Designed miniproteins, single chains, continued (3). Designs and how they scored, part 14

Each design is a single chain, and the fold is of that chain. pLDDT is the mean over its residues in the fold that is shown.

## One batch from the design tools (miniprotein)

Design m8459
Fold by ESMFold2-Fast:
Structure m8459 (fold): chain A 119 residues (1-119)
Amino acid sequence: AIVVTGSGGGTVAAGGSITLTLKVSPPVSELTAVGWLAQRPGQPTRVLAAISAETGQRALAPEAAGRFTISLDKAANTATLNISNAQLSDTAVYYGVAAGPASGGAGVRGAGTQLTVTG
């Protein structure tokens, strides 16, 4: 089974920077993709950022482009989401997600990490 463990989050002031991390099992070499979902208050969960475990190709939602960076450390089996110039609209629960053959290609979501941006 795929297991995703998220960490980081908390409170950041508007204009500040914060990093969220996730760790995966099995190793990244056995996965197809790793990423982040975001759920804003009262909104459905949506894909925010993803990185291919095979190619390293990155995909970011339009609203995340320029302020969000996703990176993958295959040796550590971790991914990081760095948020710069935080906006009030970044307040959300963030879920680490991974997909691979062990999940039949479906995304497996870890526990949510709360991020609150204050103005």
Scores: mean pLDDT 81

Design m8460
Fold by ESMFold2-Fast:
Structure m8460 (fold): chain A 65 residues (1-65)
Amino acid sequence: VSRKVGLALRGIGLAIEYGVSLIVREVDGKLYFRPVNGSPAAIKALIKELEKIAKEEGIVEVIRD
């Protein structure tokens, strides 16, 4: 499993735990996570966790719209 696939699965796993729908895209070697459906509190909590991953990993970005 590539590092990108592992990071994508981490994001998806968190989205499932928080009950949020997540779009995952890979563009030019970078992973973009976009939460699209869920309660405002769940989306906010998921974004905090995804932002931690983004701070640790140079190839991850979180989109909030």
Scores: mean pLDDT 82

Design m8461
Fold by ESMFold2-Fast:
Structure m8461 (fold): chain A 94 residues (1-94)
Amino acid sequence: SELDKVREELGKLLDEFVRLAARHLSPEVFDEVIDLLAEAQEAFRAGDLDTARALLERAGELVLRHAPEEVRPEARRILDEILAVWDRLAALEA
């Protein structure tokens, strides 16, 4: 289904984002990113799409703030793609 494809695409982008964060962030900042992503998943499950999106943006801001300058363009690309796929998923779930 279209929903299954969008969910799979989002999952792959989130995996890429988490791998980038794990490689370049301190353990303390990485744990904060993972906690925000877990909270976003809980908000999504509860149907609070606005809160879930805001939590994804907060996780992205942490990665952009703490990532080395040479990695920031890649981190921004992944974040932009996550938010775009998220907006497509939210529209299909509405």
Scores: mean pLDDT 86

Design m8462
Fold by ESMFold2-Fast:
Structure m8462 (fold): chain A 78 residues (1-78)
Amino acid sequence: SELLEKVRKLENDEEMKEKAEAAVEKAKPEADKAYAAGGGKEEVDKLLAKIWKEVLGVDFSGVSGAEAAALVEALEAA
């Protein structure tokens, strides 16, 4: 998984790890809001990719929701 490799690279940098934790916290309530607003998986996927780009400064364009969810889970496990 390409996203998991990117997450592991971020773990080697304390500054990037801090940004990754902030991205997880920011992604979680925004995903919940998107679902509550009647948004489907596709809307959540786009929102998560936008948040990751904003917080981490990394372009995750073309990422599926399953990959975005796996990224969030990997960061929570780290």
Scores: mean pLDDT 60

Design m8463
Fold by ESMFold2-Fast:
Structure m8463 (fold): chain A 85 residues (1-85)
Amino acid sequence: SMEDELTELIKEAIKQLEQIEEDLKNGKISPSEALSKANKIFNEVSDKLEELEKQGVELSDETKELLRQFVRLYLRLVDLSLRLS
């Protein structure tokens, strides 16, 4: 289903953001690179979410909780990137 595609996208996005945060903390990437990568991932998830909303797909509570986890992680990474700039 379209929701299953969104759920898998969010799970992968969370893993990618966690890896970016680790790479940033270990000095493997710059703050600007971390922010750029995080923004690209956020846009991919946002675009898919907008597509589901336009199709009238109602999100489960489980998908909404994954989305909240994703947003919290994204905001934490953005904050960390700006503090290290």
Scores: mean pLDDT 89

Design m8464
Fold by ESMFold2-Fast:
Structure m8464 (fold): chain A 56 residues (1-56)
Amino acid sequence: GPLLENIIQLIEDMGLRTGTELAAREFGLSEAEIAELLKLTDPREAAEAIVRLSER
């Protein structure tokens, strides 16, 4: 959805780890899902995974 670019920008502005955790928690993802997301090293890949998981 159109949120992807905003999530990428948030991750880039806050830093990969901090931005990914904040975005994932805002979207209601579980601690297990957040732990898997934190293995990702690309802000775009992390943002795409957050959007995909949040659409469930």
Scores: mean pLDDT 82

Design m8465
Fold by ESMFold2-Fast:
Structure m8465 (fold): chain A 61 residues (1-61)
Amino acid sequence: MSEEEFDREVAEALALIYRGIGNTLSPEEKAEAYRKSAELAEKHGLTDLAEQFRKDAEEAA
């Protein structure tokens, strides 16, 4: 896995979150977006970032 692949996956996840915040998404949809981002961060060993996204998901739900 290259650093470029990792950066792209994280950027896509962040874009999904930002879109959720920018749109009138339901709490469930926002929580799902944050969970997906947390999963991507965990896959790539960014535990601090993943914890932040999980917290955001819990608050959105």
Scores: mean pLDDT 69

Design m8466
Fold by ESMFold2-Fast:
Structure m8466 (fold): chain A 79 residues (1-79)
Amino acid sequence: MEKVEEARELLKKIDELYQKIKDPNVTLEEQLEAAREALELTSKILKLYREAGNDPELREIAKEALKKTVEIFKKLREL
């Protein structure tokens, strides 16, 4: 259960990055940093999912992390 809790904390950090990039004053460099950090956090969630072997809660967290990371990259393309 600890791996699920860790993944939820990582997902929360991705959500905070997503909220940050919605700020109209965000710079391109801040958007690029947010995208890179979101990729790193998503990679960590995927590692937890792989190590836990077919945990359905971790699968859903990994899907949500990927979805939010894609949205962060969409904001980069709007520049």
Scores: mean pLDDT 80

Design m8467
Fold by ESMFold2-Fast:
Structure m8467 (fold): chain A 65 residues (1-65)
Amino acid sequence: MEEAVKRLLEEWRKEAPQMRADIAETDAEIARLKEQPDTPENRSRLLALEIVRKLLEAWLELVEK
């Protein structure tokens, strides 16, 4: 069981450069949305991107180091 988890983490670790790129892209999109008019739609999109960013950061932390 533990070995299956380790294999999954090794595969995810191979994706680490892409995860870092995705985090950077998400941060750039968040910055762009903050420059847009403050509308309910933009607030919802910003919240969704912030959640995605935190998930990507948590996954990267789990698979790296």
Scores: mean pLDDT 77

Design m8468
Fold by ESMFold2-Fast:
Structure m8468 (fold): chain A 70 residues (1-70)
Amino acid sequence: VQVGTEALVTFEVKPDFELMERVAAKYNVTLTKLDEHTVLARAPSVQDMENFLRTFEGAFNIKSVETLQL
């Protein structure tokens, strides 16, 4: 069981998905669009996820982040 390698991200407004993918690529994070306001982020490590979320929260209008436990 690993905590912090997956996160469910919900946005206040529809995000720029192309910009989000560019940020994710820097941290080897994969994004899966679930709906217009929700994406699933997956990282190879907890550290990569933490670095990604720090940058991501500063750049996008995020409503909530839920870290998923495997």
Scores: mean pLDDT 73

Design m8469
Fold by ESMFold2-Fast:
Structure m8469 (fold): chain A 55 residues (1-55)
Amino acid sequence: KTIPKEKIEEYLRTLKSVIGTDPVSGKEDVLLLEEEDGNKYDAVDLYKKLLEDPT
């Protein structure tokens, strides 16, 4: 399965704005995602990889 770059950018903007501070613990480094269909999970994983391995 492949995800177009345009869709990834959409998710990047969404995840970037979601990731920040956990309202409960106040801890940064929280990734929130919707895994109802699993497809979004792949996009989130790719986004996380791009952030950790920026080439």
Scores: mean pLDDT 49

Design m8470
Fold by ESMFold2-Fast:
Structure m8470 (fold): chain A 101 residues (1-101)
Amino acid sequence: LKDKLQQAVQLLQEATRLVEEALRAAQAGDLELAQKLASEAIDKAQQAAQLLSEVRDETLTASGLAQGAVLNPDTMVDNLSQALDSLKTALAKAQALLDSA
């Protein structure tokens, strides 16, 4: 179980970093880079959700928001900002579980 918690935390850290980079790219007007980074973050977030049911809801919410950002450039910054908040919540929850294991 601890190994799955460590793997989930690592995936959530990677997803969080990718969304932060996607948000910066979107703010700079590089929508192609933002879409690429957001898509990579979605893949990492979905993997984390499969490993750890306790963070599934927050992680899938973040994934849905990031997908919305990819599909609608006009709301990309707002959707990525909300996805980042959801991922930070999921990461904090996963880290607390790991620290308690």
Scores: mean pLDDT 83

Design m8471
Fold by ESMFold2-Fast:
Structure m8471 (fold): chain A 102 residues (1-102)
Amino acid sequence: VEDVAEALEEIIEELKKAGVDQEVIDALEELLEEVKKKEKLTPEEMEALLERLVALGIAILTGEPVARAEAFVKALGGEGLRAILRAAPTAEELRALIAAVE
C-alpha cells in the first residue's frame, strides 16, 4: 500500500509539472488520501483504484470531464475496460466510444 501511495505522489508531481487540468490533479489527490487511509487494499479495492486511474487517464487524453470518464469506465466493467485497453484506441476513438455508451 505504501508503494502505491508513493507511485501516486510521483504521478501527481509529474502531471502538475506538465500543466494538467486542476480537476484531474484534485481527483488524484483525493485518491491518494483514500489509499493512505487504508493499511491494506483488498483485490476489489485495488480493482476500483485501477478503474479510477484509467478514467483519469482517459480524461487527460480526451479532454472529457473526469466525472464523464469515470461513468464510462464504470459502464464498461472490468472485461469491457480490458478490451478497450487491448485495442489501444486513439483519443478521437475514445471520445466516440464515450458518446456511444451514453
Scores: mean pLDDT 68

Design m8472
Fold by ESMFold2-Fast:
Structure m8472 (fold): chain A 87 residues (1-87)
Amino acid sequence: MRKELAERLEELSLEAARLHEEGTSEEELEKKFRPELEELEKRIAELIEKAGVSAEELRAFYEEQQSKYGSDVEAQIKTLAAFIEKL
């Protein structure tokens, strides 16, 4: 499961980067990727909880990623990938 999620996030990251290179707007990227990102976020949150990572540590890590990458689609994908590595 974790490897499959990580592989899918890498695929989404490459797709988002390609579309951004093509000039796709952030709004269009959000519309295209939002449903799958929401599903992946929920699954990853369940895995993090099962792994016993503390809520405080996760919040600090999340804020660090948000500060570094921002909140666009590519940043969201990188944040989710970082959570999987944290597990």
Scores: mean pLDDT 74

Design m8473
Fold by ESMFold2-Fast:
Structure m8473 (fold): chain A 93 residues (1-93)
Amino acid sequence: MEEEREKEIKERAERLLAELRRRQEFEAARAIEEAIKAGKLTEEAIEKLEKLGFPQTRLIYAELLIEGVEVSVSELNDAFAAGLSAEEVLEKL
């Protein structure tokens, strides 16, 4: 089951990256690739990225993942509405 989960995570991450590139969300795709390389991309992280409705919220969350910071979808939407960058969100935590 563990090996199947790792494979599913990898396949979901690859599908997410392909979709982001198709939507021209190259900065978010780059940040997610960096999170993958850092070993920070979990099943929960992928699910949150799939649920985030705005390109900027995906970018902020991916950058926070690289730093090892976990935030809710609600907090990400609030940060986006306030015009905050990932760096500013990190400073407020």
Scores: mean pLDDT 75

Design m8474
Fold by ESMFold2-Fast:
Structure m8474 (fold): chain A 77 residues (1-77)
Amino acid sequence: EAVKKAEALLNNPELREQVLSLEKSEEEGEKYLAKGVKAYLEGKKEEAIEHFKKALEKSENPFVKELAKGLLEILEA
């Protein structure tokens, strides 16, 4: 499920924009998820992986953790 959600995010521009809007969130993990997606779109794979690891560690939002986990599985494969 996590990988399927991450794949949907990477293939859907509207979902990507929704996640990028989380950069303005007050929740630290949501900000790291947004930073990771931004780094990925800029071709900065190593920075994206680092941000997704921080999103997974710092977020208390189950959906953010699930997306970060799925994105890490895709990028580290």
Scores: mean pLDDT 79

Design m8475
Fold by ESMFold2-Fast:
Formats: structure tokens, sequence, C-alpha cells
Structure m8475 (fold): chain A 81 residues (1-81)
């Protein structure tokens, strides 16, 4: 229910807290959009972009919520570009 900018900021903060660069956050969102937003594709996007298992507990649920709203997902990706 946050704006695209608020969602982008929260995702970037979660990736940074896990020691991951912003480029990995962007690549994960691009993979999720390309594969089609679904819960299974959230985990596939994290795996394909090398997100470590320890970080997935915080990031996975956030992306899972975003995958339920394809318009918010695309708007968040555009803000991060």
Amino acid sequence: SGSAAQIAAALLAAFRAAGLPDSVALAVLETLVERGPSQANVWAALDENGVPAAARGAIGPMLGELARDPEALRATLEVMR
C-alpha cells in the first residue's frame, strides 16, 4: 500500500542491510517482471541473482507482496532505474 518510491526505498534498505549492492536489487526486480510476477518466480528471481539464503527471509516476503500487484511492481522497478 506504499507508493512506488516508498517500496523501492524499503527494498533497497533490505538489500543494503544484507550487504548486497543496489544493482542486485534492480536485477532481482527485472528478473521477476520478465518471468511474470508469482510467488514461485520471487524465489527463482532471488536464486538466479545469487541472493544468499540468510537475506531471503527479509526480502522474499516483501517481493511476494509486490508480486500480487503487477502495476506496483513495474512502478517500483522504474523508480529504481
Scores: mean pLDDT 83

Design m8476
Fold by ESMFold2-Fast:
Structure m8476 (fold): chain A 116 residues (1-116)
Amino acid sequence: GKAEEAAKAAKKAAEAATEAAKAAIKASSGVKGSQYGSAAGMSAAGAEFSAELAEKGDEKKAQKAAKDAALSAEAAAENAKLAAKHGKGSEKDKEEALKAAEKAKKAAEEARKAAE
């Protein structure tokens, strides 16, 4: 049903946010980047908690939680991009952070759509 689709999309957004946070932490090595890696990690944790609430909730609660997971995943994606821009990680780590950010942003869009 709609609750299951919202919960599934929220979980996918949380998984993508977690990968973006891991990549952001690697890309964020050095003083200027480290704040963005930490922020991406906090946002990914928020997406994971929201996805868990979506899985346990009724349709209305699942829709709200999926929307919250989308917002958190978008924040993780943005911080991963900033970690790639300002971090002192390798070029490979920066490219991986940008790719993970794009995947997290797309997963967030799907979770937002499933929340409608």
Scores: mean pLDDT 84

Design m8477
Fold by ESMFold2-Fast:
Structure m8477 (fold): chain A 108 residues (1-108)
Amino acid sequence: MIEFSEPLNTASKEELEETRKLAEEYMKQGDEAFKAGNYDEAIEYYRKAAVLYYETKDFKGLARALLNIARVYKAKGDEERAKEYYQQALEIAKKLNDPELIKEIESF
């Protein structure tokens, strides 16, 4: 499981947007590492993205980062870790009442 810092409650809109762009860059780096078979590097990038998404209260981004971590663990053959991250992503999507995100995660 990922330990999260306090959310950026007092950050400006501009600061939140810059942090979200950095999270998107980490997601992209994670995707590139995953495609290259660099599973541990992919997990590190997705974890960095997840922390930033949590700090900016972008729970949809957080759920997607956790889903990608689950996919990497599944590719590594670590079914227990994959299931844990999948369940965290699904719980977040259900709390958001986002039917498209729930469907995306349930296709795991």
Scores: mean pLDDT 85

Design m8478
Fold by ESMFold2-Fast:
Structure m8478 (fold): chain A 107 residues (1-107)
Amino acid sequence: SEELARRAMEAGLRALEEALELLEKVAKKYPEAKPYAEEVRRAIEETRRAAEEGFERGAEAMLEAAELTTKAVNELKKKGYISTEEAIEIGAQAGLAAMAASSVALA
Protein backbone atom coordinates (compact mmCIF):
# COMPACT_ATOMS: atom_id res chain seq x y z
CA SER A 1 0.00 0.00 0.00
CA GLU A 2 1.43 3.36 -1.12
CA GLU A 3 -0.53 5.13 1.64
CA LEU A 4 0.88 2.76 4.28
CA ALA A 5 4.43 3.29 2.94
CA ARG A 6 3.95 7.08 3.03
CA ARG A 7 2.70 7.01 6.64
CA ALA A 8 5.57 4.76 7.70
CA MET A 9 8.11 7.12 6.04
CA GLU A 10 6.52 10.13 7.81
CA ALA A 11 6.63 8.31 11.19
CA GLY A 12 10.27 7.29 10.74
CA LEU A 13 11.36 10.79 9.67
CA ARG A 14 9.55 12.24 12.70
CA ALA A 15 11.40 9.82 15.01
CA LEU A 16 14.78 10.74 13.45
CA GLU A 17 13.98 14.48 13.84
CA GLU A 18 13.16 13.93 17.53
CA ALA A 19 16.45 12.01 17.99
CA LEU A 20 18.31 14.91 16.30
CA GLU A 21 16.65 17.46 18.63
CA LEU A 22 17.87 15.47 21.64
CA LEU A 23 21.40 15.16 20.17
CA GLU A 24 21.48 18.93 19.51
CA LYS A 25 20.62 19.54 23.19
CA VAL A 26 23.61 17.33 24.13
CA ALA A 27 25.83 19.28 21.68
CA LYS A 28 24.87 22.55 23.44
CA LYS A 29 26.30 21.15 26.71
CA TYR A 30 29.28 19.34 25.11
CA PRO A 31 30.74 20.92 21.94
CA GLU A 32 32.57 17.62 21.29
CA ALA A 33 29.14 16.06 20.57
CA LYS A 34 28.42 18.47 17.65
CA PRO A 35 29.90 16.15 14.96
CA TYR A 36 27.48 13.36 16.02
CA ALA A 37 24.45 15.68 15.72
CA GLU A 38 25.75 16.92 12.33
CA GLU A 39 26.17 13.33 11.02
CA VAL A 40 22.57 12.48 12.04
CA ARG A 41 21.30 15.72 10.44
CA ARG A 42 23.02 14.80 7.15
CA ALA A 43 21.59 11.26 7.34
CA ILE A 44 18.06 12.70 7.73
CA GLU A 45 18.66 14.98 4.71
CA GLU A 46 19.87 11.94 2.70
CA THR A 47 16.74 9.99 3.79
CA ARG A 48 14.51 12.80 2.46
CA ARG A 49 16.50 12.91 -0.82
CA ALA A 50 16.38 9.11 -1.23
CA ALA A 51 12.60 9.09 -0.55
CA GLU A 52 12.17 11.39 -3.59
CA GLU A 53 13.60 8.51 -5.69
CA GLY A 54 11.09 6.10 -4.13
CA PHE A 55 9.93 4.57 -0.86
CA GLU A 56 12.34 1.60 -1.12
CA ARG A 57 15.37 3.93 -1.41
CA GLY A 58 13.95 6.10 1.37
CA ALA A 59 13.54 3.06 3.64
CA GLU A 60 17.16 1.97 3.02
CA ALA A 61 18.45 5.46 3.85
CA MET A 62 16.20 5.63 6.93
CA LEU A 63 17.60 2.33 8.25
CA GLU A 64 21.16 3.66 7.73
CA ALA A 65 20.21 6.88 9.57
CA ALA A 66 18.76 4.83 12.47
CA GLU A 67 21.97 2.73 12.68
CA LEU A 68 24.11 5.91 12.59
CA THR A 69 21.97 7.42 15.39
CA THR A 70 22.40 4.27 17.52
CA LYS A 71 26.19 4.41 16.95
CA ALA A 72 26.22 8.10 17.99
CA VAL A 73 24.29 7.28 21.20
CA ASN A 74 26.71 4.46 22.10
CA GLU A 75 29.77 6.68 21.53
CA LEU A 76 28.31 9.62 23.50
CA LYS A 77 27.41 7.30 26.40
CA LYS A 78 30.96 5.83 26.43
CA LYS A 79 32.36 9.40 26.57
CA GLY A 80 30.04 10.27 29.47
CA TYR A 81 28.22 13.04 27.54
CA ILE A 82 24.76 11.50 27.98
CA SER A 83 22.99 9.70 30.82
CA THR A 84 21.49 6.21 30.57
CA GLU A 85 18.03 7.86 30.46
CA GLU A 86 19.06 10.13 27.54
CA ALA A 87 20.62 7.13 25.73
CA ILE A 88 17.38 5.14 26.12
CA GLU A 89 15.27 8.08 24.89
CA ILE A 90 17.40 8.76 21.77
CA GLY A 91 17.82 5.02 21.13
CA ALA A 92 14.05 4.51 21.29
CA GLN A 93 13.60 7.11 18.51
CA ALA A 94 16.26 5.36 16.39
CA GLY A 95 14.41 2.06 16.98
CA LEU A 96 11.11 3.60 15.85
CA ALA A 97 12.80 4.83 12.65
CA ALA A 98 14.22 1.33 11.97
CA MET A 99 10.76 -0.24 12.50
CA ALA A 100 9.23 2.39 10.18
CA ALA A 101 11.82 1.55 7.48
CA SER A 102 10.88 -2.16 7.79
CA SER A 103 7.18 -1.25 7.51
CA VAL A 104 7.84 0.62 4.24
CA ALA A 105 9.61 -2.49 2.84
CA LEU A 106 6.55 -4.64 3.71
CA ALA A 107 3.96 -2.15 2.30
Scores: mean pLDDT 89

Design m8479
Fold by ESMFold2-Fast:
Structure m8479 (fold): chain A 60 residues (1-60)
Amino acid sequence: SAEDLVNEYVDENGTLSKDDAINVLLLSGYSEEEAKKIVDKYADENGKVKKSTLIKILNK
């Protein structure tokens, strides 16, 4: 499931690095260009993407 995939990369703060979030999206069938656009849109100022945000994206 999307949640199981994201859980392989999530840190103790419930976030993923940009690189890990891109890899999750690529494994889920997104292109590299699309994955980078999505991650850049949702990453915070520290380059982190919330687990909940990424799961929501993968379920749509």
Scores: mean pLDDT 84

Design m8480
Fold by ESMFold2-Fast:
Structure m8480 (fold): chain A 80 residues (1-80)
Amino acid sequence: KEKYIERAEEIIKEAERIIKENPDDELVVKLAEDAIRLAKLAIKYLEEGNELMALVYLIAAGGSLTVAETMIASKKAKEA
C-alpha cells in the first residue's frame, strides 16, 4: 500500500515542477494542478482504507500529468 502513496507523492512532485517551469502556460498549469488535486484525493482514500477509490484517483492523477507532459513535448516539437 505504501507504493501507492509513494506514486501519488511522485505525481505531486512532478506536477509542481511542471507548474514552476511553465507558469505562463495556463492549460499546462491547470492540468498539473488537477494532477496534484487528484493525487491528494488518492492519498486520502488510501488513509481511509478505500484502495479501489484510491486507485481510481491515482490513475486519474497520472492521466492529467501525462496530458500536461504531452502538451509540453508537442509545443517543443512544433518549434523545431
Scores: mean pLDDT 83

Design m8481
Fold by ESMFold2-Fast:
Structure m8481 (fold): chain A 64 residues (1-64)
Amino acid sequence: IEPGDIVRALVDVPVTAALETEIKAGELLLVQAEAGPGHVGVTSLATGRQGVVPKSALEVVGRV
């Protein structure tokens, strides 16, 4: 998983200090940047909200 990837959430990801809103399983996200070991910064395509999520919770489905 790298910047420019379109990813799908595999599991629900709860709100954290680094994630503005809950991500639901099946939600589509755009990867914006690396955010440290095993994590990426994403923008939700459904809500426009941003946050940092673990790569293990995501599946690549496309690229821009």
Scores: mean pLDDT 71

Design m8482
Fold by ESMFold2-Fast:
Structure m8482 (fold): chain A 67 residues (1-67)
Amino acid sequence: DRAIELGEEAFERGDLAAAYAYYRYALEKFGSQMSPEKLANVKAAADFFAAALGAEAATIDPAAVAT
């Protein structure tokens, strides 16, 4: 939940890498806690950010946002 909020804030300021990291962190740690509809929407958002980042998406470690 909070990770998704932080991801949205990062997107609003143009930080696509941070947005992707937060959304991926939410999926990895809280995906099992999400409703099927919410899970699908969060996955779609993460896929959108990954496509926008291209090759850089492969260098993003979701665990890094846990610091």
Scores: mean pLDDT 74

Design m8483
Fold by ESMFold2-Fast:
Structure m8483 (fold): chain A 73 residues (1-73)
Amino acid sequence: PLPQELLDRLIELLSKEYPAAAARVRALGPGATVSQVLDALEEELITVKGLSRSEAVAVATGIVLRAIGDLLD
C-alpha cells in the first residue's frame, strides 16, 4: 500500500488532466497499491488520450515518480 500523502499528491496531480484516473484512485482509498494506480492511469491514457500501452506505461510511471519526488523535496 502507498502512503496516504503519496495518494493525496497523485490525486491532486491527476484531477485536472486525468479525471477518470483521479476518480479511480480516490475509489481505491487507503491501501491502494502502485499497480492499481498505474492501471488507472494507463487505462485513461490509452482510452482517452489514445496512447499505446508502452507509451501509457512510460507516462504513468513518470507521473508516479514525479509525485514521489514532490514528497521528497
Scores: mean pLDDT 79

Design m8484
Fold by ESMFold2-Fast:
Structure m8484 (fold): chain A 90 residues (1-90)
Amino acid sequence: KKEIERKIAILSVALGLLVAAYATGLDDPEQVAKDVRSLGEEIAKLLEELGRHDQAARVRELTQALVDAIEKGDYEKAIELAREVIRAAG
């Protein structure tokens, strides 16, 4: 399903941009954490539809770690984990 692969790519870019914006220190961490959770879960579900269950599990694991980093105000770790979510999704 090429449409699903395209949706995963778009959501991955959106997650990366969201975390990059958060790293400026101007965004509300609670809202960013909520949006990251939503995007990560959507990516994982789309990966499951493609039969990529191991990638989906990894995206969920990394998304939870990313949310934890955002809630702790760890900008460097959040950027690192966002890159890992994008890598796992591709």
Scores: mean pLDDT 85

Design m8485
Fold by ESMFold2-Fast:
Structure m8485 (fold): chain A 67 residues (1-67)
Amino acid sequence: RDEAAARGAREAGEAAARGDLEGAKRLSQHTSIEGGGSENQREQAARAAEAGDANGAAGWTASSMAS
């Protein structure tokens, strides 16, 4: 479970860094649920991705992993 969350966060960050914002959004949502992240963190990551803020999407996904 924790391993899956860590993997998902890394993949979401990499997708966002490459400009794959839709992929980053999907991965961040899944990772937040797997890692026990709040709905707020998941919503923030999705919003950042939709706004084209790849760094923000990666940051919010990593935040959910740290929780």
Scores: mean pLDDT 62

Design m8486
Fold by ESMFold2-Fast:
Structure m8486 (fold): chain A 103 residues (1-103)
Amino acid sequence: MALPKLDSTSSIRELREVIEEILKKNGISTSLAPELVEALLYGDPERIVKVFEENNVSDEKAAKALADLIKALGVPYDEEKLKELVEKKDVRSLARLLTTGAF
């Protein structure tokens, strides 16, 4: 699992609040937060992708939201690789990084 940061969320409630805040910042409906919380807890990147697709979230918005979540939750990342994935709108690879903490 990813190395915890001093400011990392420790409870399901706090995780949901972090997700809702990031969704709001990226212009995505906060109604997606419960399914994203469940997908993260079970480490299911495919479910994260599906949640965004089923709710007509653009790949650009989804990629930015996932990058913001990676940073907010203290998931270790390579800055250059994260930038590349966001620029390419690679939602699946960003979801995988978020759930596994690995590239």
Scores: mean pLDDT 78

Design m8487
Fold by ESMFold2-Fast:
Structure m8487 (fold): chain A 73 residues (1-73)
Amino acid sequence: SGEEARERLLELAEEGKLTAVKALEILVEARLSEEEAYEAFLEALEKMNDPNLTEEGKERLARSVARAVAELL
């Protein structure tokens, strides 16, 4: 479910293990829409708060992954 996918992403973010590849796999398995995938991954990236990622960088990365999810479904 979308809720389970979101919780898994947040858990990975808290552990410092969140990657774009892992996020893509989780979001595709959950069969989320582009907007649901975007919101879930963006929230996880914000939770992780990587100092090497700007706000614009987080939004761009989240949108790129969300579009990939939509293309694969």
Scores: mean pLDDT 85

Design m8488
Fold by ESMFold2-Fast:
Structure m8488 (fold): chain A 100 residues (1-100)
Amino acid sequence: SLEDLLEEASRLLLEVYTLTQSRYDGRPVNEAYLEQKIAELLATIEELARLRPDDEHIRRALELVRQLAAAIRANAPEAEIQAIFDELAREVRATAAQIA
């Protein structure tokens, strides 16, 4: 369902956030697992966009997930990645509020 996809997106976003924070803390991170979770998050948001093509918040979330993936791969500064996570979390919450 749409609700199940939003719950999955939120769960995946938290997993990607936690792994990325561990990397900034200098803890070892399984990079292949991080890449897998990023791919799963992107696929989940793409499915949400397919189901709700006119939803501005989902469209923005899709743009932000792509920016997040690029920033993580480029090893961008923590502050830049944190800003993208904060925006993405707001867009996912806004979408969830509209379907509740």
Scores: mean pLDDT 86

Design m8489
Fold by ESMFold2-Fast:
Structure m8489 (fold): chain A 97 residues (1-97)
Amino acid sequence: RLAEFERFAEELVKEELPKAREAYEKNLPPEEQKRFVAELELERLRRAREKARELGLEGTPIPATGLTLAGVEREVRSLEEALDARIADLEAALAEL
């Protein structure tokens, strides 16, 4: 199941990379480039979130590594929480652009 999710995520990244590269090669204004990349990441995360739900992986724990000594907001984060938090963050960022 996790391997199936990882394969799906890799395919999404492979689909996204040519589009991101094209935007970079066109030398779009920095604001437009940031918006385009954020929109691509948001679309990828939304698709990954749906796949995680389909495969029953929502509760998969993701370790909060590297933050323990600095005061960790979360000891572990589920895949669902991580994806939902990043989606919300990107939606807020896009609304401000």
Scores: mean pLDDT 66

Design m8490
Fold by ESMFold2-Fast:
Structure m8490 (fold): chain A 80 residues (1-80)
Amino acid sequence: MKSVEERVDEFLKNVDKLTPEEAIEKLVEIVRYGLEEATTPEARDRLHAAVARLVNALSNHPKFTEEDLLRAHRALEEVA
């Protein structure tokens, strides 16, 4: 199965094809998956870096409004 980093890369490659709602749902799915696999401190550090990359990509993407970004942050806070 693909690593969390590979899942992030696929998400970023396909984010243009997703609605904001689908993107937020997929983001939460990736983070939940990563949390289950991040059993070492090093793996958790890599997960945090991957999540930061996802959030930055969404923040810089013109299809996402400030409201969409706030919803994404709230969804991530509930998972973390």
Scores: mean pLDDT 77

Design m8491
Fold by ESMFold2-Fast:
Structure m8491 (fold): chain A 64 residues (1-64)
Amino acid sequence: SAVEEAAVHVVRQFVARFGAGAALESLLAMARGIAEGLADRHGLSPEERERLVRLAEETVRALH
């Protein structure tokens, strides 16, 4: 979905720009925040919100 694409894009940019030297837990917290913010703005269901958070976390783990 467009929201999932936006979440992955924003998380990837954040990790690329600011992830150097950051702890994994800090990057995961930021990714969750981004996903939660997008879910709120777009009125996602609880199931879609959980999927978006998981996608954001997986994006961090793939890059870290």
Scores: mean pLDDT 84

Design m8492
Fold by ESMFold2-Fast:
Structure m8492 (fold): chain A 61 residues (1-61)
Amino acid sequence: IRIENANLNETYEVPSSESLEDFLKKLFGDDALLTRLPEAVGETVQLIYKTETFDVTLLSE
């Protein structure tokens, strides 16, 4: 996946045994809220953590 906003542009590998929501909570914290799950490669969804918003894009392996 790619997580990006004005100050961040990072790519992460999510293990197939772990949900995207659990991975994001591990990375940011339990307060991380994903607006919806991405359903297809190349789809972008919003992640809200405190007052910040990030774009989360599902990438091909």
Scores: mean pLDDT 76

Design m8493
Fold by ESMFold2-Fast:
Structure m8493 (fold): chain A 99 residues (1-99)
Amino acid sequence: SKLEEIRKLGEKMKELLKKDLSDPEVQKELEEVAARMEKLVEEIENDPSASQEELAEAREIVAEVHAAGLMKAGLIKSEEEAEARLAELRARWEAEVAE
């Protein structure tokens, strides 16, 4: 299951975030995990048989780890910006589900 792979990658991301975040090897692994999770979400989005609940859960997990990965890569440079981005995504998904 793609969702199960996303959950496993999310746990791996949490483990990587506990390591020396100044290590370029750790940074590379964080970026690779985030990129893989994003690709899996895209594949679920393009699967007409996927449930809306599966897509919502996958997007939430990826948004959380992707924000952390982007911050480490220097694309977002503050925890406040990362938290604001996650809040925005959650609000967007809630609005779509409430339809």
Scores: mean pLDDT 68

